Designed miniproteins, single chains. Designs and how they scored, part 40

Each design is a single chain, and the fold is of that chain. pLDDT is the mean over its residues in the fold that is shown.

## One batch from the design tools (miniprotein)

Design m1370
Fold by ESMFold2-Fast:
Structure m1370 (fold): chain A 65 residues (1-65)
Amino acid sequence: HMTLQERIDKALEEAMKVAKTPQEIEDLRAALDKVSEEAQKRGLTPEEMAERALEVIEEHIKRLK
């Protein structure tokens, strides 16, 4: 069993591992900044924001592989 935060931490670690350039890390950071901005605009809960962040990280990893 993994908590949502543990899943995010593991996904971030994987994203760092598969990144081939510093720019790929900055691209992920920019995507996560957009998640935070959208969450604030829509009034998302911390859990909903975390779930959206996890989706973005996983999609980024998939794109790089």
Scores: mean pLDDT 80

Design m1371
Fold by ESMFold2-Fast:
Structure m1371 (fold): chain A 92 residues (1-92)
Amino acid sequence: SQEALGEAARRLMALVEEAAALSPEVGERMADGAGHVFAGLLSSVEEADRHYALALRHFDEAAALDPAAQPLADEGRAVADEVLALKRAEAA
């Protein structure tokens, strides 16, 4: 739904802002991850799976750069899982 997508966007943007406060590099990885979540949402189901895999990789890279980013990466993954579930429900 429009409301669920708006909430996902707000959550991802908050995570990117918190990550950027740790370092520009961590912020960049979280922003790249968030970008792939949105790209996946706007893609076909086949391309969506690829984009979400890339999003998770970027979130993992953020956590690898700074252990303090691990909770942010975990939350990013949770949002990605929710968005992918919405995309798959739309395709069904």
Scores: mean pLDDT 84

Design m1372
Fold by ESMFold2-Fast:
Structure m1372 (fold): chain A 116 residues (1-116)
Amino acid sequence: MAEEAKKFFEEKREELLRELRERFAKLTGDPRLLDASVLEVSALAIAEEHGLSLEEARRIAREAEEHADDPAALSRLALEALLAAAILERDGERAARLAALLGVSYTSVEPAEMLS
């Protein structure tokens, strides 16, 4: 990957995290979400994608946090939240491992604003 593209995605990840935190804080009326962990924000995003409630998002985040060292024991939604968090934290090795457990390639879940 070109160094310019890497820096662009790093900047976009920071912006995306800020936007997700602000958006969910506004949607829930809970300003504590402005300081939410990457995993909590990831769980909220996965819950929204699947049409799930805020309570279900919090359950997914708790499950993922409690079983991060044993991802094979996690539900698919908790695995998806961990994968999203790994991508946002730039942990490519963890993201690749989690993607393999979900039966997807790391490349197919890599976020891109401008596809090649």
Scores: mean pLDDT 70

Design m1373
Fold by ESMFold2-Fast:
Structure m1373 (fold): chain A 80 residues (1-80)
Amino acid sequence: SYAEEAIRLLEKAIEIIEEIEKHEPDPERAYQLARERTEPLVEEASRLVEKAIEEGADIMDLMDVGVQEVKWAVLLTILK
Protein backbone atom coordinates (compact mmCIF):
# COMPACT_ATOMS: atom_id res chain seq x y z
CA SER A 1 0.00 0.00 0.00
CA TYR A 2 1.01 3.66 -0.34
CA ALA A 3 0.97 3.96 3.48
CA GLU A 4 3.40 1.01 3.82
CA GLU A 5 5.73 2.60 1.21
CA ALA A 6 5.58 5.92 3.12
CA ILE A 7 6.53 4.09 6.36
CA ARG A 8 9.52 2.45 4.62
CA LEU A 9 10.79 5.84 3.38
CA LEU A 10 10.39 7.35 6.87
CA GLU A 11 12.20 4.37 8.47
CA LYS A 12 15.07 4.95 5.99
CA ALA A 13 15.12 8.67 6.94
CA ILE A 14 15.33 7.73 10.64
CA GLU A 15 18.24 5.31 9.92
CA ILE A 16 20.09 8.11 8.08
CA ILE A 17 19.72 10.44 11.10
CA GLU A 18 20.97 7.71 13.49
CA GLU A 19 24.00 7.06 11.24
CA ILE A 20 24.83 10.80 11.04
CA GLU A 21 24.55 11.19 14.85
CA LYS A 22 26.98 8.25 15.24
CA HIS A 23 29.66 9.68 12.88
CA GLU A 24 29.30 13.50 12.91
CA PRO A 25 30.57 15.06 16.20
CA ASP A 26 29.44 18.63 15.30
CA PRO A 27 25.73 18.98 16.27
CA GLU A 28 25.07 21.87 13.85
CA ARG A 29 26.65 19.99 10.90
CA ALA A 30 24.84 16.78 11.92
CA TYR A 31 21.51 18.69 11.87
CA GLN A 32 22.25 20.23 8.44
CA LEU A 33 23.31 16.87 6.92
CA ALA A 34 20.33 15.03 8.46
CA ARG A 35 17.91 17.64 7.11
CA GLU A 36 19.51 17.68 3.62
CA ARG A 37 19.56 13.87 3.30
CA THR A 38 16.16 13.09 4.84
CA GLU A 39 13.87 15.94 3.60
CA PRO A 40 13.54 14.41 0.06
CA LEU A 41 12.50 11.06 1.60
CA VAL A 42 9.93 12.76 3.86
CA GLU A 43 8.58 14.77 0.87
CA GLU A 44 8.17 11.53 -1.13
CA ALA A 45 6.46 9.90 1.90
CA SER A 46 4.06 12.91 2.02
CA ARG A 47 3.15 12.39 -1.67
CA LEU A 48 2.46 8.71 -0.93
CA VAL A 49 0.24 9.73 2.03
CA GLU A 50 -1.75 12.03 -0.31
CA LYS A 51 -2.28 9.05 -2.67
CA ALA A 52 -3.28 6.82 0.28
CA ILE A 53 -5.88 9.40 1.39
CA GLU A 54 -7.23 9.69 -2.19
CA GLU A 55 -7.64 5.88 -2.28
CA GLY A 56 -9.52 5.85 1.05
CA ALA A 57 -6.78 4.53 3.34
CA ASP A 58 -7.81 3.50 6.88
CA ILE A 59 -7.13 6.10 9.58
CA MET A 60 -5.11 3.43 11.47
CA ASP A 61 -2.66 3.14 8.53
CA LEU A 62 -2.37 6.94 8.41
CA MET A 63 -1.73 7.00 12.19
CA ASP A 64 1.16 4.53 11.72
CA VAL A 65 2.70 6.91 9.14
CA GLY A 66 2.16 9.82 11.56
CA VAL A 67 4.09 8.00 14.32
CA GLN A 68 7.12 7.63 12.00
CA GLU A 69 6.88 11.31 10.93
CA VAL A 70 6.88 12.39 14.60
CA LYS A 71 9.85 10.09 15.34
CA TRP A 72 11.81 11.63 12.42
CA ALA A 73 10.97 15.18 13.59
CA VAL A 74 11.94 14.45 17.22
CA LEU A 75 15.27 12.82 16.22
CA LEU A 76 16.08 15.76 13.92
CA THR A 77 15.33 18.20 16.80
CA ILE A 78 17.48 16.22 19.30
CA LEU A 79 20.52 16.73 16.98
CA LYS A 80 20.37 20.47 17.89
Scores: mean pLDDT 85

Design m1374
Fold by ESMFold2-Fast:
Structure m1374 (fold): chain A 62 residues (1-62)
Amino acid sequence: PVFRLRVPADDEASKAALRRAGFREVGPDEFLGEGFSLTQARVVLADVREASPDADLTLEEL
């Protein structure tokens, strides 16, 4: 499966966490996770939320 994750464009903490997790940056506010399970994608989302608790984060399976 492929997961899309949207983050605020100016949220460098969320972007750093996504890059560390192996998500690919495809735009200033958009990342793609390829080859992740749903459980792995949810763990990444939780890590990003811990880095930016007030960020509007959306995880979508494509």
Scores: mean pLDDT 80

Design m1375
Fold by ESMFold2-Fast:
Structure m1375 (fold): chain A 87 residues (1-87)
Amino acid sequence: DEVYEELLKYEEEMEKNGKTTPTEILKKLLEIAKKTDDPEVLQQIGKVGVAVLQGAKAGVPYSEEAIELAKELAEIAGQDLSTEMAK
């Protein structure tokens, strides 16, 4: 899966370069989520959104934009899973 490989390469590149704002990561994940219909990839992306929201609740100082992007990612993953289960 090219989308999953792109996600893994993006994670490796961010880890190596240390140039990671939560907002930039979440924007890239949202772009990946919009171009894939793979529920496994969407679930992985949604977990990142949930982790950011949990971090914010625990006191991590995320930007308002990052929190809104994280909510959108979590909703996309949850919405897709709910749609498949409704069949």
Scores: mean pLDDT 67

Design m1376
Fold by ESMFold2-Fast:
Structure m1376 (fold): chain A 66 residues (1-66)
Amino acid sequence: DEEKKKEEEEAEKAGERARAIAEELADDVEAMLEALAKLAGEVQDNPLAVAKIVEVAAEAKKRAEE
């Protein structure tokens, strides 16, 4: 339970970082995706965090396309 809570908190923070990256690099989709991929690599040991980053990346791509 403690380990699960830690994993969920790390995933939430990773999602927040991913959203911040997407907002900062909204004008450069290639740089945004590269930065998000790098972040996912840094938290690759936490599959929930990776999933959150992938979800943010997909949403950011959709927003860029409108």
Scores: mean pLDDT 78

Design m1377
Fold by ESMFold2-Fast:
Order: sequence, then structure tokens, then C-alpha cells
Structure m1377 (fold): chain A 65 residues (1-65)
Amino acid sequence: MKYTAELWDGKNLVAELSADTLEELLAKMTEEAKKKGAILANLFEDGKQVALYGLTSEKATLLSE
């Protein structure tokens, strides 16, 4: 499966990430939140939105599924 994420600072798309596993994608999301100030991520599995995450520099937290 292919996982992708769109990272937002509340107004702008600041990063687009992809990984082959959810675990790798969540790690990338936390690193980009730290670098870019992203606060939200839309998670996609094979092009379909499956979750919304809240982001901090330390972790991604599932907000809605």
C-alpha cells in the first residue's frame, strides 16, 4: 500500500509526504511539522483520504477517522 500525507499550517499546504508504511509516514509527518510548522495532516491510503492528524514537533495525533 502507498500512504501519502498533505501537511498544512492552517492556511497553506507546506509539505506533501509519502511512504510505503504508515509508521514511516507518521515519522516523516512529525519531522516536517518540526521543520515547517505544520499543525494538520490529511492522510491518504492509495489516493483516498482515511484520517486527519494533529501535528506537534513530537508526535502525530489522530483527530478523526
Scores: mean pLDDT 77

Design m1378
Fold by ESMFold2-Fast:
Structure m1378 (fold): chain A 58 residues (1-58)
Amino acid sequence: DAARQARLAQLDEEIARLAAETVARGSELYAKDKIAGTDVTFRGVQEMNRLSAERAAL
């Protein structure tokens, strides 16, 4: 199914983008404020888990 494959590709791209952004922002904040950096990382992981669950349900 082309539509399913297109959605899987879109989710893969979104997850990869979010992972890169989370690492960059989390690392930068962690160097200045460990609590803030950890929070940003946790929120990014939770959103990635949500997208991964949507991907797994396809």
Scores: mean pLDDT 84

Design m1379
Fold by ESMFold2-Fast:
Structure m1379 (fold): chain A 92 residues (1-92)
Amino acid sequence: GAPKVTLSPTSLTAAPGEVVTVTVTVSGTGTANVELYLVDQEGNRILAGSGTVSGGGTLTLSFAAPPAGTYTIVAVASNADGSDSDTGTLTV
């Protein structure tokens, strides 16, 4: 079946270069590919992390905060049956 994804927390603040940690929870059956992106104010996507989840589960992903600005955090889970996304906000 198509995955379902939840990002936590949904609102974060950090200094530039500070290590930021998020939890990505995926539900569903089968294997799903997970990608974590930061989207800047211009709509550019920066890959912050990735992994796989089989039969549902949780990924803890950490990344260094980008330069000062406002970013959308986007978690995407996908497989052959479909995809789902969840979003948060990072202020640096």
Scores: mean pLDDT 85

Design m1380
Fold by ESMFold2-Fast:
Structure m1380 (fold): chain A 103 residues (1-103)
Amino acid sequence: MKITVEVTKLEVKSVSAFEQDGRRVVRVEIDMEFKVTTEDGFTYTLKGDSVEASVPASATVAEALRRIAEQERKNADAFEKAGQTDVAEAYRKLAEWAEELAK
């Protein structure tokens, strides 16, 4: 794919957990910004503010964070295969932070 993606901002702000519909929802607040440049030189910005995981109420916040980390690694692998190395690195950092928060 002939687009260039640059990670201009990546920060983990907070982690919160609440119960909804008999499940545990874990929210990781992030400040994530990607600058995308197309083949034509057109640029635009994508922003992300949170990642949420829903797990059974019996699961811990740590288990939910480990599942987020597993998914973010899969996302990193997918973006790496697509040639989006900066985005892949950002997802790897998110996975590492989620695992550290799960300790």
Scores: mean pLDDT 77

Design m1381
Fold by ESMFold2-Fast:
Structure m1381 (fold): chain A 103 residues (1-103)
Amino acid sequence: MELLRELEEAKEAVAAGSADVLITHRVTEEDGVPAYEAIVVSATPDSTLADTRVVVADVLSEADWAEIEARVRALAREGGVGREERLAVIEEIKRLVERRLRE
């Protein structure tokens, strides 16, 4: 529930030009169980780290994360990850989360 709201807020901030957003993920362990964690970073002029961190454990599969990672890497290689590209990645994550939550 909170995840979709935080993704929407991050998308809104980037669209308004008030923040840069960095999306990353990692595999963590919660009580010895592997979990996937999405970190959505909204940067203000004086900070490169967001006050937003979203845990997406048990929502997205390893395959979903591989797809997101491949897209982020492709955008980074172009040397021009702008607002539109970041919004597209946020929207893709939101779409995947919505699809999984409907199951």
Scores: mean pLDDT 55

Design m1382
Fold by ESMFold2-Fast:
Structure m1382 (fold): chain A 94 residues (1-94)
Amino acid sequence: MIDLLSDPNPNVRVGAAGRLGRLGSPDSVDPLIDMLLNDPSPRVRTGAAGALGSIGGQPRSVPPLQDAMRNDPSPRVREAARQALRDIGGPQSL
């Protein structure tokens, strides 16, 4: 699964992020944060935000989701981060 996060195909990386979110492992949080902040594909960053929201209850994911919600150049990623923060129960701001 971890090797799929480095796949050159963004569709594969999106699938891997979704799988990590479904597994809900604490070990999934740091790779998903890295994808959210550093992946060149807005589609992959959107998937990472959704996966972090699905895991829920992870306070360490709140600051990177807030950063993505405010500063990501893609409106889709910003909306996904906002929804993830809602799912986690963290503070939300535009």
Scores: mean pLDDT 76

Design m1383
Fold by ESMFold2-Fast:
Structure m1383 (fold): chain A 96 residues (1-96)
Amino acid sequence: MMEELRERYEELKRNRDVEGLIELVIELLEERYGRELDEELREAVRTVLRWQVRLEEEGPLGSYSNEELEAAMSPEVKEALELLAAFEREELARRA
């Protein structure tokens, strides 16, 4: 991440600006893969980030085990993570 983007990310995270974080993460993913995300993938990013911000309000993410994180995921969050993982696998395969 460029230093300017890192500072923006930390500021948005500090201020709990969820919509700003969503836009930044989408922008970074689009830059990483060299294409725009469709609305289904954008909604998956929104779902995951809203879940993460809400979870952090209850306690630091680093304080949770992998099992606790998994148990805190709704079906919608699990589907969103699966969709994003499938997208990343396909993009890596296209570049290999």
Scores: mean pLDDT 73

Design m1384
Fold by ESMFold2-Fast:
Structure m1384 (fold): chain A 92 residues (1-92)
Amino acid sequence: VSEQIELAARAAAYAEMAAEYAEKGDFEGAIEFAENALKELSKLDQKNPHVAAAIEYAKKAIEYAKKGDGEGAARYAREAAEEAQKAVQELL
């Protein structure tokens, strides 16, 4: 397993946690996990369209969580996780 696959898999897991915390109304937790996903994604090649999409969705999850929109934050965090998972498949 390459370091890139490991980074993308960790980013997906963090984004899933961000969605769970946003649904619970824990916006601080949602922001923290989405920021952790973004940090892992930033270490990957952004020429990969799934990495680029995951980064944009993670940023939107943070934005919506900061506005107190748990539904919006959870939706974008899940989209970030899905795109990060697609990056894992592309890197295999």
Scores: mean pLDDT 87

Design m1385
Fold by ESMFold2-Fast:
Structure m1385 (fold): chain A 102 residues (1-102)
Amino acid sequence: SPVARIIGLILRAIGDELEGNYGAALEALLEALELALENGEPVEFILLILDQLKEVVEKSTDEEALKRALEKVKELLEKTTDPEVKEKLKELIELIEKKLAE
């Protein structure tokens, strides 16, 4: 089930975040986001994943993980049609770019 895989990735990301492994949490949440977008999950669910991604980005200092996240978020933005999801992806790009400029 795609939904079961997405939930599994979100739970893994929560575990990684609790352990302070923000790089691993970013990777898991980005995979969850990509799968949710690909499988046409409800916008509300996609927005919850994006909110969790913002929290992890704000806490992350792993420059290599943030660079990989930036590339993936830009890729997902190009494939996204929903205007609210697009706005949140653009906000996430700006946040990651700000973190990388520090």
Scores: mean pLDDT 88

Design m1386
Fold by ESMFold2-Fast:
Structure m1386 (fold): chain A 100 residues (1-100)
Amino acid sequence: MAEERARELFEEGEEYFRKGEYEKAIELYERLLREYPDSPLRDRARLLLGEAYFKLGELEKAEEYAEPLLKSPDPEIRKRALELLIEIGVEKLKEAVEAV
């Protein structure tokens, strides 16, 4: 288990996310999931991937990362995933209304 390296990728990703550099945050979180798939940070990395894709307007990818997290053992991750899915649903409805 390379938990220190997984933590470094996670924390660097959070720094880029805070700066609004969502594409760089995505790269780091995807690297975490690829290189450390069994990390205890995997569900948090997936949540932040979903949030970053949402910020970039990639609603389908955001939903793909968020939906499985409704079954996460962590209640905070489940809550944040539900909140993200609600925001995605609102944006989809807004786009549908503006298209009419």
Scores: mean pLDDT 84

Design m1387
Fold by ESMFold2-Fast:
Structure m1387 (fold): chain A 71 residues (1-71)
Amino acid sequence: SEEIIQQAMEAYKVLSADAKSQEHLIQIASFVQEEALCKALNLPPGQKLPLLTVNPNNIEEDFRRAINEYC
């Protein structure tokens, strides 16, 4: 849903503010994607999810793609 994507984007914005490297941004983006999918699917934390690769330069579209793929 759009609300989950918007929440994921806001979380990424906050968490990425102090990121020092591209690898750190990718790690944050992956974490935010996992949290968004857990919320969308109402799954407990720590579930193994089929995560899509995220590009920090195209994060909103990657989040939208992931949510639409699995929800």
Scores: mean pLDDT 70

Design m1388
Fold by ESMFold2-Fast:
Structure m1388 (fold): chain A 81 residues (1-81)
Amino acid sequence: NSHSANSIRSTADYAQQLISDSINGNTDSSQNQVNMMGQSISHSFPDVGNTLISAANSGNYDLAQQGVDGMNSVADSISSS
């Protein structure tokens, strides 16, 4: 379903922006947003959601990037695009 894939990609793009904002000095608010996003995603994609929650709680940007990459992989598997 292309609509579901596009929704997940939009969420991944927003998560990528939050990681970028953290690097540029908005760390506390961006980490909180990543945590909330991980919680939202965890209901449908627990591995990806839990990775984002762990990244936010530890301040680990590499782990946050792995979570974003996981979302894009899920979107690609759904759309085969």
Scores: mean pLDDT 72

Design m1389
Fold by ESMFold2-Fast:
Structure m1389 (fold): chain A 90 residues (1-90)
Amino acid sequence: LSQLSQQALQLGGRAMGLLIRRGDMKTASELGELMEKLIEATEKGDSKAVAEYTREIARLAEEAARRYGDEELREVARQLEEISKQIEKS
């Protein structure tokens, strides 16, 4: 769980950085809030919550990727979706 949640947090941070560079501070802020919740869920050992927040981060990144036609954001969203599924299967 800890390894997968750390990977999700790194990808979420990358998505946030991409959004900040685009000037999309609203979506970046929403991502930051979800990442804080992901950290809390990880500290509590709540694998269901970790999977849920990882999926929500993936969803926001995917929506932004579609909005901007951003291939890097799309790849980040795809990796986050895969991590969420791995956590749910454990």
Scores: mean pLDDT 86

Design m1390
Fold by ESMFold2-Fast:
Structure m1390 (fold): chain A 115 residues (1-115)
Amino acid sequence: SMAEEREGVKLIVAAELLVVASEIELELAVKKGKVSEELEKVAREAIELAREGVRRAAELHDAGNPEARELAEAVAEAAARGTNTLQKLIEGEISEEEALKELKEVLEELRELVA
């Protein structure tokens, strides 16, 4: 139905917006001098895998594959956690070491989703 197609598109767009939010927060963290080269590398790898996950979800949706929704939701959740971690780092609520640990966990989850 058109309602089901509309909900699928909304979910994919929501995942894309969360990946963009992660990129914005990373750029702000870098500009504020809040990230090491290792943290920036891990965050950029996670963002690229999240973008790949969104692309795969969109391709699955276009093919009528019901796995599209599950992939889009999982990518959105991972991107939201990455965004939240970077925001806490920028605000000084967590250490760089804590942020690196959290982002490595997000990276591994995204790697498994896109494998």
Scores: mean pLDDT 89

Design m1391
Fold by ESMFold2-Fast:
Structure m1391 (fold): chain A 120 residues (1-120)
Amino acid sequence: SEAIEKIKKAAEYIGEAIKYAKEALEAAKAGDLEKAVEYAEKAIKYLEEAIKHLEEALKLKPDSEYIKKALEYAKEAKKYAEKALEAAKAGDLEKAKEYLEKAIKYLEEALENIKLTRLE
């Protein structure tokens, strides 16, 4: 199924986005603003790829509530990852940490909903 391949790629890209968002959070906790920026930018790039694949999967399975929810959570994760990047660039470590923690939670919710597509 073409939809299954799109979902698989979305899961892979969400996994990479989680990895880099967590690296950005650890960098922010350590006061390494340069690495926090670099890893947040990587997380956003993988997240954009995940969103693209989820949108393509939703076109193939428009009635999938789990793909729809995964896409909504991925878009919220991107919003918070972008806010974290802005905060890190401004040197606001506390806001960068807060927004990265929110981005990670939304990414984990997106991944869980992707896993639940197997039940449809």
Scores: mean pLDDT 91

Design m1392
Fold by ESMFold2-Fast:
Structure m1392 (fold): chain A 82 residues (1-82)
Amino acid sequence: MKEELREKAKEYIQKAKELIDFAKKNRDTLSKEELLRLVKEAEGYAIAAKIYALQSGDQELVDEANKLIEEAKKLREEVEKR
């Protein structure tokens, strides 16, 4: 159902946010390998959220998922340069 897809999108958005936030807060204490693993996992959740959001037709959730994908990519690039 459309509502089920929206709830799945919200769930994966929340998971991506939690992983990005954890990686940012622990950037100076975690190894490069650990940070890359967390950021890649967050990017995966954000991409999954976008797929569910697109299927639900909820443009606001698509936009939020896209912002998380870009944030994860930027964080990955910053970690790779470290």
Scores: mean pLDDT 85

Design m1393
Fold by ESMFold2-Fast:
Structure m1393 (fold): chain A 92 residues (1-92)
Amino acid sequence: GLGAFLRLLREERGLSQRELAELMGVSPRTASRIERGIMRRPPEEMDPEFLRGLARAVAALLDVDEATLQEILSIEDNTELMQAVGRLILEH
C-alpha cells in the first residue's frame, strides 16, 4: 500500500518520520498514521493541501524534477492529483 511504500522510500533516503512529516506539511502523528495505512478517507474528501504535501514528499523521495512536480501540483481535482502521484510511484 501507499503507506508502506512511503516508509520504505523514507528509510532508503535515511529520513526520519519527522522529516517526512515536514516534507508533507503535516504533524508527525499524521505521517505515522499514513505510513501505517490507517488513514481512511477517499481522495475527494481529503484536504487539497494535504494531497499537495503528499505529492511534494513523493517527488522529493523519488528525485522527481521541479517541472513534473509543478504539473502535478497544478491539478485541481483531488482524485486526478492522487492518480498522478500513483503514476509517479509506478514509473520510479
Scores: mean pLDDT 76

Design m1394
Fold by ESMFold2-Fast:
Structure m1394 (fold): chain A 118 residues (1-118)
Amino acid sequence: TLEERRRAAAEKVRAAAEKASAIVPAAKEELAKIAEETIEALMKARTAEEAAEALKEGGARAMDALAAAGASPAQLAAATAVLAQGYSSALAEIGASVDLQAEVAQSIAAAGAAARAA
């Protein structure tokens, strides 16, 4: 059902945030907050495109939080990979196209690159 798919997507977002917080423990509380706000936006999404936008925004906020917590370039790269994979997988659970999944992963990768350059 759509409800079961949304629950599975929420679990993917939480799992990605937990993995990222293991890489940067200082960001744990902020990442958990961002994950829950991302899930709330995801639950309100009426289209796959709106869901993708919520995940792109959540991913960018997560990368900013990791950088603000003092993550090294190596930690930012590792956290980017975890978040890009987890958030694109959440979109897959909703049944979004492979192209939208790739857009979310690429958006998070770009946010991670920007965080490392700062």
Scores: mean pLDDT 87

Design m1395
Fold by ESMFold2-Fast:
Structure m1395 (fold): chain A 61 residues (1-61)
Amino acid sequence: MRQQASQQLQQAADQLDSLGQTNLADSFRDLAKKAPDMSDEQAQRMAQLAQQALQSVQSSG
């Protein structure tokens, strides 16, 4: 579970960087590094927040 959340955070960060949101991408990369030390519930919540942030950026064009 935590490894999957870490990958989702990293993928979201890469997508945000591609969209020019470098500061937000850096924040999610930081969370991805911390994901292995998080509880499964925390890691899942962070992955969901990353997906919501990515969708928000994509829809605000």
Scores: mean pLDDT 75

Design m1396
Fold by ESMFold2-Fast:
Formats: sequence, structure tokens, C-alpha cells
Structure m1396 (fold): chain A 77 residues (1-77)
Amino acid sequence: SAEERALARAKELKPKAEELIKESETLAELAELTINNQTEEELLEIKERMDEAGVSDEEKKLIEALAIVEAYEKLKK
């Protein structure tokens, strides 16, 4: 399924995403916001903050990967 493919890709990217947030406090804060806030409205505000902070498309993909993995782990509990 599309969800299974997204999760598999997210798991592959998780180590790179964890390295990224370890090196940048701003990206760590944006990652935490993305993980904790999954409403369409809140995600739009987070995207605007990422654009203002100069977050690259590649960095956005890494943050999204972290959010996907964390959401899956919450569903397993």
C-alpha cells in the first residue's frame, strides 16, 4: 500500500533525520512541532515557519519522515 511504502521510506530516512535535528536546534523544534501537530491547519503553519527559516526541500522530507515513523509508533501502542 501507499502507507506501507511511505513508512518503509521514512524508516530508511530516520537516521539522517535524527542526525539533522541533532545538529540544528531550529530543525529539532520544527520536527517536534510536525510530530505533535498533525491537523491540516497546524501543518500549514509549520510549513510556513520552515520556509521562513530557510529549510530546504530535502530537510523538509527528513522532518516528514520522522513524523511518519513517530505517528506509526503511536498507533502501535
Scores: mean pLDDT 77

Design m1397
Fold by ESMFold2-Fast:
Structure m1397 (fold): chain A 85 residues (1-85)
Amino acid sequence: PSPEELRKAAEDGIKQVEEDIKRLEELAKQHPEFADLINETIERLKKILERAKKALEEGNYFDAVTYATLGIILSAITLVELEHR
């Protein structure tokens, strides 16, 4: 991929992780019984998001895409564990 394609993918991925964090925060409020697990995932996602944003700011677009993708996967796994038991 071109650097411009990677930059766009990183920006889109970062936005997706931010939306995933917001959704998990809403889910934690609705399901207090899972709040500890959800909040642990949110903290991990926030650290991943921080790394993705830093990589994007530094022009390390491949690293930014990689971190954003990791965040999306972690969010998806968490939702599967909570909703598909």
Scores: mean pLDDT 86

Design m1398
Fold by ESMFold2-Fast:
Structure m1398 (fold): chain A 61 residues (1-61)
Amino acid sequence: SAVEEELRRRIAQAEAQYEAGKVGGDAARLNPETSEIGKQLETDAEAAYEKEVADAEARMA
């Protein structure tokens, strides 16, 4: 169904955003002035990914 396809797209998008967040966090951690921001970015990306996946899976169930 269109809803099922949309939820799968949402999960894939959340995964892509998580990977992008990790790349940004790694780049920020190479600079001592932004190291803490990089760590926070990775933590936020992980939390956002987990929330989106859980929400999408709940809607598919």
Scores: mean pLDDT 74

Design m1399
Fold by ESMFold2-Fast:
Structure m1399 (fold): chain A 81 residues (1-81)
Amino acid sequence: MHSRVALVHSRPSDSEELIRAQAETVVRNSPDRWTVYLVLPSDTPEDFERKLEKLKELARTEMDSIDEGMIEDTRRRIEAA
């Protein structure tokens, strides 16, 4: 079993309830241990940066990789909102 960290990429039209339910389903059905940080449509740029810092700290500790492209795309979407 691998230890993994993930940032769940939300669309502006998605509800927070739907995003949380999808993340819970992935974690529950995965053979790998997941720690998931949700990026919600209601998140501010400050909320995103706080979640990103926690994700980076955990990934460094668990020797997991982060998708920098997904992070950059999400940051740009939040800034544009």
Scores: mean pLDDT 58

Design m1400
Fold by ESMFold2-Fast:
Structure m1400 (fold): chain A 78 residues (1-78)
Amino acid sequence: SHMDELEAEVNKLLEEAGRLIAELKAGKISKEEFRERMEEILERLREIAAQAPPELQSTIEGQIQLLKREAEEVLEEV
């Protein structure tokens, strides 16, 4: 279903965000590259949230806030 497709795309973006965090911690990417790529992921999540039914929209909005906090914490640690 379209809902299942949106959930799959969200999960893929979250996995990509997790990889970016791991790569930053390992020194494999710059802080600038991390910020640029993370902002692209966050923008894609916002686009999906705008198209999603209310239940999924609330979940995605929560995930965006969590990712923002995690990204800030990682940038401060590195």
Scores: mean pLDDT 87

Design m1401
Fold by ESMFold2-Fast:
Structure m1401 (fold): chain A 62 residues (1-62)
Amino acid sequence: LTPRQQRVLEAAVKAFREKGVDVTLRDIAREAGLSEATVRRLLREMGIRSVEELKEFIAKLL
């Protein structure tokens, strides 16, 4: 993973801990200090196409 992709994943994990199932792309963007568009692009670069796929990915990581 690139440093920016790693930052997005760390932000997603933190947001998931705080909000659980109601985590949104906006919550992740706020936590990462990036725009929602940038977060969407970085997730797609990792093969993650939606917030639901991201939640599944995080569940496997934890």
Scores: mean pLDDT 79

Design m1402
Fold by ESMFold2-Fast:
Structure m1402 (fold): chain A 87 residues (1-87)
Amino acid sequence: MVAQILQLARQIAQNSTPAQLQQLLAQEPDPLVRQILSLILSYKQGNITSWTSLAILVTGAEFDGADLAALEQQLQAHLQQILAQNA
């Protein structure tokens, strides 16, 4: 769901370093998840418009409920990895 995906993206942004995001981006095979991580990295590097682009991407009409649930699970997995590394 869009609100949960945006919340996960915010938590990833808040809890990650640019170096951690670059490492995750290099390891991510899913092009959509890679695009989202790239937008979060760009936002952390000072590109405020990247957050607007992220919101537009996540609200895309081509995603059904199953696609959004899969995206949410993938972002949650990345967040858990970041939190485990920081623990």
Scores: mean pLDDT 78

Design m1403
Fold by ESMFold2-Fast:
Structure m1403 (fold): chain A 89 residues (1-89)
Amino acid sequence: HHMEVLRRNADELAAILKKAGVSDELAEKIRQRMLERGEAGFQAAYDAAVELGAPKEVVEFLRLMADARTPEDYEKAVELAKKLGVLEE
């Protein structure tokens, strides 16, 4: 069911934001906005983050991921995510 997938994607994006240093409260508000809109993805997360005043670096990461359509665009987004520690393990 798409609702189940929506919840998982929203939860994963909120976890990414928390790892990037976003407060738990802000990350949860972004998650709630995605669920209310019925869309969970980098585009929806970007829109919610901008509205809620998320840190610039988190907003930039989400923007690049949302706009990635070519291998080069994706590589730039991954490099930024690594710099932010979002994808670093």
Scores: mean pLDDT 71

